# Designed miniproteins, single chains, continued (5): the designs that were tried, part 28

Each design is a single chain, and the fold is of that chain. pLDDT is the mean over its residues in the fold that is shown.

## One batch from the design tools (miniprotein)

Design m16951
Fold by ESMFold2-Fast:
Structure m16951 (fold): chain A 82 residues (1-82)
Amino acid sequence: SLAEEARRRAEEARRAAEEAAKGTADQMLNQANVLNELAGELFQRGMEASDEEAKTLLEATRELLEARDRLLQQANKMRAEA
């Protein structure tokens, strides 16, 4: 289903974010961009989806944006400490 696909993609993107958080600021920024693009895609799908699927897609969107914000904060901290 679309909800199952979205959840899987969000979980994979968040795992990639955890790996990026162990690397360089550039890797964090690159993964933050990936999370942002995926969040935008899932948000658009959520706007077009049924009530049940829309809820799942919008929840996944929120989790991706939260992961993005954490990576951006960590990248900024690393740059400030450089």
Scores: mean pLDDT 83

Design m16952
Fold by ESMFold2-Fast:
Structure m16952 (fold): chain A 60 residues (1-60)
Amino acid sequence: GEKAAKAAEEAAKRGDAVAAAVAAWDSGQLGNPEYGRKGVEAGRAGDAEAAAKYAKLAAE
């Protein structure tokens, strides 16, 4: 979880919504899958910052 959440944060810093969505999914696999799914949906909508936020919540 935490490593994937950090990857999502780095992707969001560079505006890479697709990479942030992938990292949110990975974070959800080891943590909370509902937050992982929400992160993927945010990344698909182009909101890399929201995807990174949900990746962090999935890791907690």
Scores: mean pLDDT 79

Design m16953
Fold by ESMFold2-Fast:
Structure m16953 (fold): chain A 69 residues (1-69)
Amino acid sequence: SNLDELIPELYKRSRTGSPGEQVEAARELYDLVVNDKDERVLPYLEDLSKTGLDPVRYVARKGIEKFKK
């Protein structure tokens, strides 16, 4: 586990580094919210849906949409 430390680190990586690294981190956050229904990820995805690179914003919006089903 250790998701309390992993989630903030993934968020940091989704904001920094190369575009590919940012997308990879956003996809990992997506997997946590879609597969595990981990509500702790939602505020990070909501921020990324507004502030991330275009592909990061897309992944974040899709994660939020799927969580709400």
Scores: mean pLDDT 85

Design m16954
Fold by ESMFold2-Fast:
Structure m16954 (fold): chain A 70 residues (1-70)
Amino acid sequence: TIEEELTKLEIKLGVLEIAYNSTEFVIELAKKTGKASDEMIKHLEQSKKDLGEEIEEIKKKIRELKKKLS
């Protein structure tokens, strides 16, 4: 059902948001301590960007499904 698909997407969104926030925390910690190389920080920033793009795609799918229920 649409409700089952929404539940699955909401759970996936929650997991991705945790991953995004954790990646941001690690980037800030790395910058503050100066222990990470510029290359490592760049890779972490790319991972954060990729996660952010996936989050926006999931949010778009949730909005489209909610419109079908409204």
Scores: mean pLDDT 85

Design m16955
Fold by ESMFold2-Fast:
Structure m16955 (fold): chain A 81 residues (1-81)
Amino acid sequence: MRTLSTTASAKINGPEIVTGTLTVTFRDGSVRELTVTQDADAAVKAGNTTVTITVTVELSQEELDAVESIEGKATVTPKKP
């Protein structure tokens, strides 16, 4: 198994949810999408204006050799009360 990671950062304005998405596209056209969600409340309490998320996927050597492209994104969503 080999590990593939991407890192994405998002600006935060308050008690928000930060969602990091890693999209791996393979040469056969198949897509694997992984999502990690992080609560920004602790970062807000600490006075931080950005949150950095790392999304990691484990791939076999065969799968890694078949990777065509990799994309990482971070999205910020306001919390509902």
Scores: mean pLDDT 77

Design m16956
Fold by ESMFold2-Fast:
Structure m16956 (fold): chain A 112 residues (1-112)
Amino acid sequence: KLEKVYEHIDSLLKEPLELNKDNKEITELLKKLEKIVKETIEELLKKRPDLSVDELELIATAILFSTEENIESNLKTIKDHINLEEEEVKIVEKALKEAAKINEEINKLLEK
């Protein structure tokens, strides 16, 4: 399960990393984003080994594309599609918030 989810994460990050390969600050932020999403998926899978690849990929995608504007809608979508306990919802919410801050920083760098 974990290997397939990692392949999905790597595929989503491939183009952003290639496009920004000469921008060290953006590539460091993208690698930080990769770490957050992979660590979150590992933590969730340890608590919930029953989670499907599709469910984990939904969560990973939501984290990678998280913005301050979409955190609430993404969290609702995840809760509507995946039966998560309160503690697991908190793990996902924390990751969405951390990723949103990184994505805001990347967007500010791209606007300059």
Scores: mean pLDDT 85

Design m16957
Fold by ESMFold2-Fast:
Structure m16957 (fold): chain A 63 residues (1-63)
Amino acid sequence: MKLTKEQREKIIEELQKRFPNLSKEDIEKIVDAIEEGKLDEARKLATPEQIQYINDIILKELN
C-alpha cells in the first residue's frame, strides 16, 4: 500500500516531533523502506521499537 503525498508529509512531520533525534532524511528513508516491505533497511536507521511505532502510524493513516 502507498501513502498519498499529503499522508506521507503528515506522517513525517509527526515523526519528527516524536523522534527529534532522527533526521528528516532518515525518517523519510524509514517510511519508504516500510512501504516497500524492506524492513531490514529500516532497521539500519532506527531501533525495532521506533520502526514498530512508525509502522503503526502508517497503518493508522491508511485506514
Scores: mean pLDDT 80

Design m16958
Fold by ESMFold2-Fast:
Structure m16958 (fold): chain A 105 residues (1-105)
Amino acid sequence: MEAERAEEAGYRGGLEGGGEVSARAAGHAGRVAARAAEDGVGPGVAAAAGGAAGAGAYAQGLISGSEKGAEAAGSAGRGAARGALEGSGERAAEGAERGAAEGAA
């Protein structure tokens, strides 16, 4: 539920700044963080998972030759991780959306 929302929010934000590649990467990063938070693995673990997904997405964006895409994906992951630290998938989803939009701008 919240994981799908985080994925859609990240995808939308990433799409605004970097197109399809950044949208998919940002959505994936948001989903990972929100799912971890929903599973109750603890805020720190959920934040670490979201941060790692964001780092991977950033790297993938650079390989694809899209600096804006990489930035949007990395920012989505960082935003989701920050939200996950508050212990909820909803906050992770909000963080992913905000991070993706900011990174894409």
Scores: mean pLDDT 64

Design m16959
Fold by ESMFold2-Fast:
Order: C-alpha cells, then structure tokens, then sequence
Structure m16959 (fold): chain A 85 residues (1-85)
C-alpha cells in the first residue's frame, strides 16, 4: 500500500532530473530555503504526516499513495544531497 508507493518513489529517483525535483520543492515549499536540507526535510515530514492523516480520514487511498510516492522521491533526493556535503 503506502510503503510500496514510497519504495517505488525511492527506486525511481535516479531517473528523475534533479531540476524537476528542485522545481517541485520550490513550488511546494516557496518559503523554505532549499539549501537548508534540514528545513526542507522538516517541511516534507510535516506535509506528509498531515497529508497522510487527511487521506486516511477521508478514505483517499489514491491521494495517500501519491503522497507516499512523492515522499520517497524527495527523501532519496535529500539523502543524496546530504551525502555530497
């Protein structure tokens, strides 16, 4: 279910252009400094927690899976950027 979508997002990360991921992050978190990887991670974790809670409350399984997939992509991106420091 959500774990499978999350793992698929992590697996797909290498095929997604970094520029597309950075644009998505900028559009999702316009007030967050994307160079502050801790701030980006905290913002992502908060949005994921709130979004998954909303999806569960409203029975939006498809929305929950989409959120989990995107979290997998973005968390893998953050891990790779942290490793480059």
Amino acid sequence: AFEEAYEQGRADYPEIPEESIEEALRNTFPDVDLEDLEAVREALEKVMAEGLAYAKEHGDVAGGKALAYNAGVLEKYLEEKEAER
Scores: mean pLDDT 77

Design m16960
Fold by ESMFold2-Fast:
Structure m16960 (fold): chain A 74 residues (1-74)
Amino acid sequence: ALSTAERNALLDEIIALAVEFNRAYREGAPVEELERILREMEALRAKLDPGTAEARFADALVAHARERIAEARA
């Protein structure tokens, strides 16, 4: 299991990617670039222990990114 410090470090990295995703989305980046950022977020999320507050918050960030990609594909 990850320590609290390791979970917080992973969450901070996921938050940074979510900020990058939102910026790319606002700047009209291609869907392929948005999907690249989402894949990086999902890879980091997979390293978090399930049932933690950090994992739940990361899940919300990933869900928002997925919703924006679905809208861009529609």
Scores: mean pLDDT 86

Design m16961
Fold by ESMFold2-Fast:
Structure m16961 (fold): chain A 81 residues (1-81)
Amino acid sequence: MEAEEKIKEWIEKYGEEKVERMIRIAVAHYRDLGRDVNIEELTDEQKVKLIEDMINEIKEMLTSAVDKAIEEEKKRLEELK
């Protein structure tokens, strides 16, 4: 199955611990959106989709909020001086 193959490839490239952490982060993000998710009940297809959806959402938010992130970083640097 495509999703199972993707997870296996990720484990081979990044290691099991990093892939597990990524899944947990994606699940936490999905729960923050008000969706009930249980890691033990997730299929491999759902795990891959959650990770990809989370990454895409974060990229879109960062693109729209890049100016705010830059402003916050500048303020932090000014506070250190």
Scores: mean pLDDT 71

Design m16962
Fold by ESMFold2-Fast:
Structure m16962 (fold): chain A 57 residues (1-57)
Amino acid sequence: MEKELIKEIIDTLADDPAAASGLLIRAVGRVVDGEMSMKEALEEALEEAKERARRRA
């Protein structure tokens, strides 16, 4: 499930790998800091990726 979320984030921002990497690093940081689970962090990162993709369209 987390693997599919990571792939979808990368695919959503395929034209901007730096943005995808930044969102993934941020998600991992939140999990390490104990703010949320990996699934929750990746779900939030995916929503941000979709918003960024919409702004670029």
Scores: mean pLDDT 79

Design m16963
Fold by ESMFold2-Fast:
Structure m16963 (fold): chain A 69 residues (1-69)
Amino acid sequence: DRKRELIARLGAVVAAIQRNPKVSQAEAQAISDAVSQLVADLSAGRVSLEQVEAFIRELEEFQREVERE
């Protein structure tokens, strides 16, 4: 449940970043690749839910900064 909520939030943030024309294709791809790796690590038990939540907060901050400009 919590894991699925975090994966859904990651997907939403990545989709928002990918739709933003102010983010370069290379930057959006790098973020997408990092998120895919994080989801794989979470599924394999290699990272904690708290680590994933921290990463989501960083992506949400990045998204806000990009949207402000």
Scores: mean pLDDT 80

Design m16964
Fold by ESMFold2-Fast:
Structure m16964 (fold): chain A 78 residues (1-78)
Amino acid sequence: SEEIEELKKKALEAIDAGDWETANEYLLKLFELARQGDREAAQAVLDVTIYALRKEHSEEETEAAKPLVEARVAAALA
């Protein structure tokens, strides 16, 4: 859990800095943990992805995309 919290924090900080390359590296690490069955890591992947959408898109666009993002993350982890 501490590892997942730290990875999520670093991903969000990288997004805030506009460092998408570093953000993607941390997101991929969270994805790998989620694929191993870690529910906390799966939630962190969703949180980071939605946060990134909010930075690049309007709130309306982000809310409209949220169900598709959740479905795609779930499919990728299956």
Scores: mean pLDDT 79

Design m16965
Fold by ESMFold2-Fast:
Structure m16965 (fold): chain A 80 residues (1-80)
Amino acid sequence: MPVAQPMSRSEMVTSARTLISDAQTFLSQNPGLPQDLKDRLQSAIKSLQDLIDNNADISTLTSKIQELVAVMQEAQDAVD
């Protein structure tokens, strides 16, 4: 079986896809978000999706996942 720790690239991709889905759902549920945050979320989602499609390394995927998480945190703080 694949190694559970450290997280495999396949597991990282699965996590990234889940995060993208969650971010898209958050955007759909919060149409009143400031335009800047919507643009940043959409940009982060697209960048992460492009990295998945281009078979980026775990380190690159991790960096972009962290960027999307940070933008989602800012958006959640804006909603309260």
Scores: mean pLDDT 79

Design m16966
Fold by ESMFold2-Fast:
Structure m16966 (fold): chain A 77 residues (1-77)
Amino acid sequence: EKVELFVEQARAAAIELAKEKDEKVRQEGIDQLVGLLREVKERFGEEAAQRGADAAIAALREAGDDELAAELEAKVA
């Protein structure tokens, strides 16, 4: 349902962000992901936001971007 769309959006955004080489764009992308997860939490609750965060972190790690994954994890903790 609607929650699955936001989880997929977070995952897709993370995959695209892992392709970015510009550190400023990467930081802005992480801030946008945090904003999206905060919106999901307000609309659908903490479990939905956690699912989105987990999907985005997993996507970053699968792409080999452990540094961005750690930054996102720290910001959503």
Scores: mean pLDDT 81

Design m16967
Fold by ESMFold2-Fast:
Structure m16967 (fold): chain A 60 residues (1-60)
Amino acid sequence: MKVEVSLKGLDAIATAEYLGKTARTVLTGDNPEQAQANYERLKEAAEKLREQAAAYEAAR
């Protein structure tokens, strides 16, 4: 599973790609500080998702 997190202006963007399917989440902040907080939140969620995907594949 590939999960990418980026910050573009005030938009924190997470893109997850698995088995040819893509899911995208965008969190828009009202200011740069809020945008950075959204970016860090998405990075944490992406790490947890990668751990869950690895555990799922290991259980097959």
Scores: mean pLDDT 77

Design m16968
Fold by ESMFold2-Fast:
Structure m16968 (fold): chain A 69 residues (1-69)
Amino acid sequence: SEKEKIKKKMEELLEQARALAGTHPAARRLVETLENYLKNFDKMSLEEAKEYVEQFERLLRELRAWAAA
């Protein structure tokens, strides 16, 4: 389903954030946030889940750009 695809994407973002947090402690807050949202994933609507995934993707991109600077 669409919602299962979005959940998988959020799980992939969590793994990426965990990898980044190993070298950049600032990413640890994102790990905690993603873990909390995944625990409550089934309580979110499809639209809410999509919006959060887009926000977390943007934040992870910004953290990576900052880490590369």
Scores: mean pLDDT 84

Design m16969
Fold by ESMFold2-Fast:
Structure m16969 (fold): chain A 65 residues (1-65)
Amino acid sequence: MPLLTDEEVEAIAEAARVNGLTDEQIRGMAKAAAHAKASKLGPRSPEQIEADAEEIYRRVRELLA
């Protein structure tokens, strides 16, 4: 299963559109979301968290394109 639901990714994309967020700010939100899920789903390696953050960022960017 993807780490975030489509609804969760859409919420990040909507926040980015409404607030005019930069790519760096969107990347920061993706990283924060990955860390938040790591704390709930049990131990995750730094590599897994980074991969999760990049996937979330990619999905948000696809919605903004």
Scores: mean pLDDT 77

Design m16970
Fold by ESMFold2-Fast:
Structure m16970 (fold): chain A 86 residues (1-86)
Amino acid sequence: MEEIRRLGEEALEAAKAGDTEKAGRYGRKAAELLARAAGVTDEEVIRKVGELAGRAMALIPTDPEESLRLDDEAVEVLRKAVLEKL
């Protein structure tokens, strides 16, 4: 949990600084760890959640509307995966 929060904070600070590559990398790692912590074991789902969240973080400074859309999509993918793996 602490590592996920730390990576998310690093991603947000990178996005604020215009370092979109770093924002994307840290955002992806945070989302992948969150998916695993939520009990997701499907590597394809973990990758998809990470990719969507990473792209969302990278787009904050240049396309905040698309960033929000991708973040919403990542949350929905994660929510469905957690519920379906019951």
Scores: mean pLDDT 82

Design m16971
Fold by ESMFold2-Fast:
Structure m16971 (fold): chain A 67 residues (1-67)
Amino acid sequence: MEERRREEGERALEAARELIRELEEKGEETTAAEIAAAYVLAIAARNSGADEKEVEEVLERIREIEA
């Protein structure tokens, strides 16, 4: 049971990092919907038990893109 949630958290964190990398590359072409999707993935990772420090790192990167 715990292993399945851990895998879901890891997948969500990986997806969030992948999307963030793509958004950082796009810069000004990034849409509000893509930023929202990155936040959703980061929150899903946190709720699924992903590493707290890795989730915070992802959230900070999203905030930098949004600014």
Scores: mean pLDDT 77

Design m16972
Fold by ESMFold2-Fast:
Structure m16972 (fold): chain A 89 residues (1-89)
Amino acid sequence: MNPQVVQEARQVLSTTSIVTPSVRDSAYSPTMSPDELRELRNLALLRIRSALNDLESSIEADDTEREVASYLSIIGDLEEIRLYNEALE
């Protein structure tokens, strides 16, 4: 189980406040370089690949606890990718 990945997903959600979409231009998009955002997206994709391998292994081993942890990890990383894609627009 990787509580660090769950915590990372939680941090992304807590950072993405409801005010961010209305004030995004003063907070984020002009400051972060596209190359930096692209690298963060690539890292999230690598984490998703790792989590998918963990999910596959958990299903094979009938480890429900690790299966759920892998689902949460994948969801969190997908949400990160969505946020980075939004910032790259």
Scores: mean pLDDT 66

Design m16973
Fold by ESMFold2-Fast:
Structure m16973 (fold): chain A 76 residues (1-76)
Amino acid sequence: MDKLIKEAEEKIEKAADEYSKIKNKQDALIKFGQKVSEITYELRKKLIKEGVSESKATEIVVKLQVKGLKYMSKKI
């Protein structure tokens, strides 16, 4: 579980680093949001396969999305 969450966090941070370089801040946020959605959907699927309940998987995903947005906001 912790490894899957850590891998997702690292992918989100990498996406923030790449997309924050886009000159148009709105385009940067849209592309970042799309990538975070992809990463968190895949994470949720893997967590459920490991026996995590849907409610707990959703809580983990939401916390990760909030953390990612906060990280991205510091770079914009």
Scores: mean pLDDT 84

Design m16974
Fold by ESMFold2-Fast:
Structure m16974 (fold): chain A 82 residues (1-82)
Amino acid sequence: SSLIERLRNGELTREDVLQLPGILIEPWTPGPLLLDPDLVLRSVYFLYLNNFDKEKAKKNLKSDPSSSLLPREVYLEYLEKL
């Protein structure tokens, strides 16, 4: 199964989470466009905290007072695509 399918089904392992940054950077993502590791990690983390409820994750991300490396709308757009 795809990683996203495993995420949706609650089949995500600790090893899957630890590998997320690596699968999105060289050598696993050859090409000029790489997904920012912070974008993926923060988005997946908010999904995980909210039992993969995308709408709840988006609400909690909007209310998160912590500093982020990217504008909040970038994480929200990425969450929408998942």
Scores: mean pLDDT 59

Design m16975
Fold by ESMFold2-Fast:
Structure m16975 (fold): chain A 62 residues (1-62)
Amino acid sequence: SMAEIEALEAKIKATPPASDERIQLLMELYRLHLSAGDEEKAEETLQQLIAAVRAKLAAERG
């Protein structure tokens, strides 16, 4: 629902960048956009998810 999407977006903004929590929330947001048929927002969320995963991996490498 729209309320679920808005709540997730607010939580994502409050989470630290490159955190596991941010990655999990972005995965959930991506799933919701796909279920809603919103390809554009799903693609934008996927790009954010990839960036968050890359940032976490870079931090873990040193």
Scores: mean pLDDT 82

Design m16976
Fold by ESMFold2-Fast:
Structure m16976 (fold): chain A 79 residues (1-79)
Amino acid sequence: SEAELEEAILARIRAALRAKGAELGVAPARTELFIDLLAQGNMTAEEIREATGLSDAEFDPLAEAALKLIAEARREAGE
């Protein structure tokens, strides 16, 4: 179903961002906060960076990975 596809896409995005956070040496709690704030969709990239307390070296690769994953998900969903 469409709901099952959406759940699968969201699970893949979350898993990929957790893996990326681990590769960057980001604490799991900070990566989870980044994912949760991103999923809420009501904050700018700058606001998410400030709220998570991530450095540029941590934030920039996570943000780029997130944008790529979201773009791929939109394509898969026919958006």
Scores: mean pLDDT 82

Design m16977
Fold by ESMFold2-Fast:
Structure m16977 (fold): chain A 72 residues (1-72)
Amino acid sequence: SEAEDVRAYWAAVETAVDQLLAEGRTDEAIRLVEEAIAALEAARAASTDPETRALLDELIARLRARLAELRA
């Protein structure tokens, strides 16, 4: 399903970000989060399913919060 694909994408991004941070590669982690936010925002603009749209809004908010923490 679209929601399952979105969750799989988010899980892969979170794993990759955690690995980059563990290696001290903070600038690359920031870029990956920025790219992920852009991709999820594009998916939100294209989606008409209310459940998928709600999921995308939640995940975008979580990634934006994480981006703010990484830039602090």
Scores: mean pLDDT 88

Design m16978
Fold by ESMFold2-Fast:
Structure m16978 (fold): chain A 76 residues (1-76)
Amino acid sequence: GYRELLRELLEESRRLAEELLPAEELPEAEAALAEMEKHLDEAAARAAAGMSVEEFRERLEELIREAREQIAALKA
């Protein structure tokens, strides 16, 4: 379902952060990903209420982009 897909994407994002970020930046990246997880739960609830699979995919791509931008901001 949607929730499982969202969690897989977050897990992949956490893996990438661990591989690419210095240890001192990991707590901030983890905080950003945790905040993103809250927004993804809300998005999943809205999707279950009547969003199509394609619309949901587009929404997930937007949320992943926002998470990447948040991590990039922490690096800057």
Scores: mean pLDDT 67

Design m16979
Fold by ESMFold2-Fast:
Structure m16979 (fold): chain A 103 residues (1-103)
Amino acid sequence: SELKKHIIMLLHLVAGYSTAMVAESLLKKGKRELAFKELRGMVETIDYIISLLPKDNPIAKRLSELREKLKKLIEENASEEEMKEALREVQRLMEEAREELLR
């Protein structure tokens, strides 16, 4: 069902956006370990959203590039500023995907 697929994608976009906001808030409060836990969960959410998009979709490509960036930042125990910039990029991409979905 196209409607079911559409609803599932919308829920995952909202979840990804919310997770990014929570992770950013945790970083601002110095709760780095909890922020990294949220980021690991967000990588899985991004992977699921990509699986719902056509392979040639520009947003799917941007999300794939962002996913690899997030994995690298987690592995390298990146700075708070690098993590905040990546989280803002997640929020922007989730919003852009939502706008396309509601079109």
Scores: mean pLDDT 81

Design m16980
Fold by ESMFold2-Fast:
Formats: structure tokens, sequence, C-alpha cells
Structure m16980 (fold): chain A 73 residues (1-73)
């Protein structure tokens, strides 16, 4: 019996990387931040815009940014 798989763990790590990068990009112009997330993580423009906005609204709150990344994935 397994409660998790490596695929599930990879999703969490991917969400953490996305949340971290979105937080780092929160001080950049929205278009530049969105383009970076689309290129680095293969997100849609809408998903990237939502993540960048969530990171800005979180004002450095990593948990809020992580929640947004998990919702997008």
Amino acid sequence: HMEETWAEVDEVFTAMRIATKAGELADKPVEEAVETLVKEFGLSREQAERLVQAARDANGDFIASLRAALEVL
C-alpha cells in the first residue's frame, strides 16, 4: 500500500519550484514574469499570470504562492 508515488512527489517539488520562481519574479514587470514561467515550466499564459498575481498578492508569503501553484497544476 502506497500513500504517494514518485510522480506525486515530483508534482509537489514542481509546485515548490514554480512558487519560488514566481515569488522571485514578483518585483519584475508582469509580462516578463509571465514569459519566464511559460518558458521555464511550460505553463499556459493564463496559469502564469495567475501565479504571478498570487505571488504579488502574497507579498512574500511562500505558502500562499505554493497554494496557487498547486491549484494551477
Scores: mean pLDDT 71

Design m16981
Fold by ESMFold2-Fast:
Structure m16981 (fold): chain A 60 residues (1-60)
Amino acid sequence: PAVPEAPLPLGGGTLAPGQDAVAQHTALSLRIEAYLAAHPDASLEELRAKLSEIHREVWG
């Protein structure tokens, strides 16, 4: 069977072993900062819920 050429590897580990933590930390920081920039009127409750959601998405 032929591959439909030029597919992106969705689960490819492009990071070196042990570099995942750095990438995850960077992703978390970027995501929460983007959320804060988009939602400057967000309540503390919203921030807590969003932080937990992001943490679960990145590390869950």
Scores: mean pLDDT 69

Design m16982
Fold by ESMFold2-Fast:
Structure m16982 (fold): chain A 81 residues (1-81)
Amino acid sequence: MEVKVTKVSETEVEVHVKVDAPEKDSEKLAPEEDKAIAELEEYVKKNNLVLSKREITYASRTEYDENAHIHVELVLTFKKP
């Protein structure tokens, strides 16, 4: 999983999240997800930001017999209240 934080202005931040993994191995992503979430929560609290918008920019699921692979791109927009 990839998490990219972009400062748009003094009052607005965008967080881009990309997930690309076999669905059956999703539990192996949990430590990286927890780490990314903790860093994001720390940043949001420190800057007194509120989630303003959630957008799924891309979502794909491919299946190979008994297996599935997921790819999701998400953009979160945080603003000062």
Scores: mean pLDDT 67

Design m16983
Fold by ESMFold2-Fast:
Structure m16983 (fold): chain A 89 residues (1-89)
Amino acid sequence: MLKIEVKVDPETNKVTVKVTSLDRGKTYRIKVKLYDENGNLLYEKEIPDVGTEPVTVEFTLPYKQKTVKAIAENIDTGEKVEKTAKAEP
């Protein structure tokens, strides 16, 4: 089972995504995708070895967004988890 946390810094336009597996003794290949408020894919990154220790991925948005959606997909199992974060003032 995957856990995802998403934060947006409104001053720097940085998006921080933390991905953790809750399955002890296993590591998975995770694809992280970041979408804007209109559903456009902004970034994607593959992380080869996600286990029970959190892996942090940072993206810098090309323009200010009110809302971003991050999706983490376990490539090995097909599990997907999503989280929406708002850039608040």
Scores: mean pLDDT 78

Design m16984
Fold by ESMFold2-Fast:
Structure m16984 (fold): chain A 74 residues (1-74)
Amino acid sequence: EPAVLAPEEVAATAEAVAAQHLLVLEERGAPAAEIEAARRRLAEAAGVSVATVRALSREELIARAEAAARAVAA
């Protein structure tokens, strides 16, 4: 099995990690600056605007994290 990550796996891994980190920060009630930085990281990893990430509900954010993680696992 190929051990080399494909570009799509790298992107999916980055998105999964960024989404998971944002979820953890939101659950902990982290400072707004840290949450905003995490939103920017997710926006870059997912290839979307920060405004799009800010509009995500908790459930939608969880769904994105799971979808990205499944893309890596598949």
Scores: mean pLDDT 74

Design m16985
Fold by ESMFold2-Fast:
Structure m16985 (fold): chain A 91 residues (1-91)
Amino acid sequence: RPPKVLRLRRRLRDSPDPQEIIRQLRELTEEVRRILKLLDEGRVDRFELDLDIDIRPDSVGPEVARALDELARAMEPLDLRVAEEKRERAR
């Protein structure tokens, strides 16, 4: 059976509409959390993440900064899980 690999590639750029940026960041955060659940349940074998986020802190309100922080925090366990899976596959 081929390994079930989820690949997410997103590019997020600064926008004059901060609500659109917040929406995109929250969608990413929910997707990351869902992928973590799938990895924990053994429904997915590996996850590959490629994010390009170009948002300047100086130009964003506290809500956008908070959404960015929420995404970063959600990605911390995912990065650890991906590293563990890659190490097991190498053995």
Scores: mean pLDDT 65

Design m16986
Fold by ESMFold2-Fast:
Structure m16986 (fold): chain A 80 residues (1-80)
Amino acid sequence: LSKQAYELLQKALKYVQKGDTESAIKYAEKAAKLAEKVGSPLSQQAADAARMAASKAKQGDLDLASKLLGKAIELVKKES
């Protein structure tokens, strides 16, 4: 699950960098659900960061969305 969440977060970040907001939101939300299922404090923080990134992408704040996705990726890496 952590590896799958990590891969989805990386895809979300790549789509933010391409300006594909819809795909970025989709993958960030999927990553958040998987991270939440892992059930650790770090994975829950990663899930929260990924959901916040999706929210910021919906608002058009791609810079903040990319920073939040980066934070979520770091949190998932620390867990594994």
Scores: mean pLDDT 81

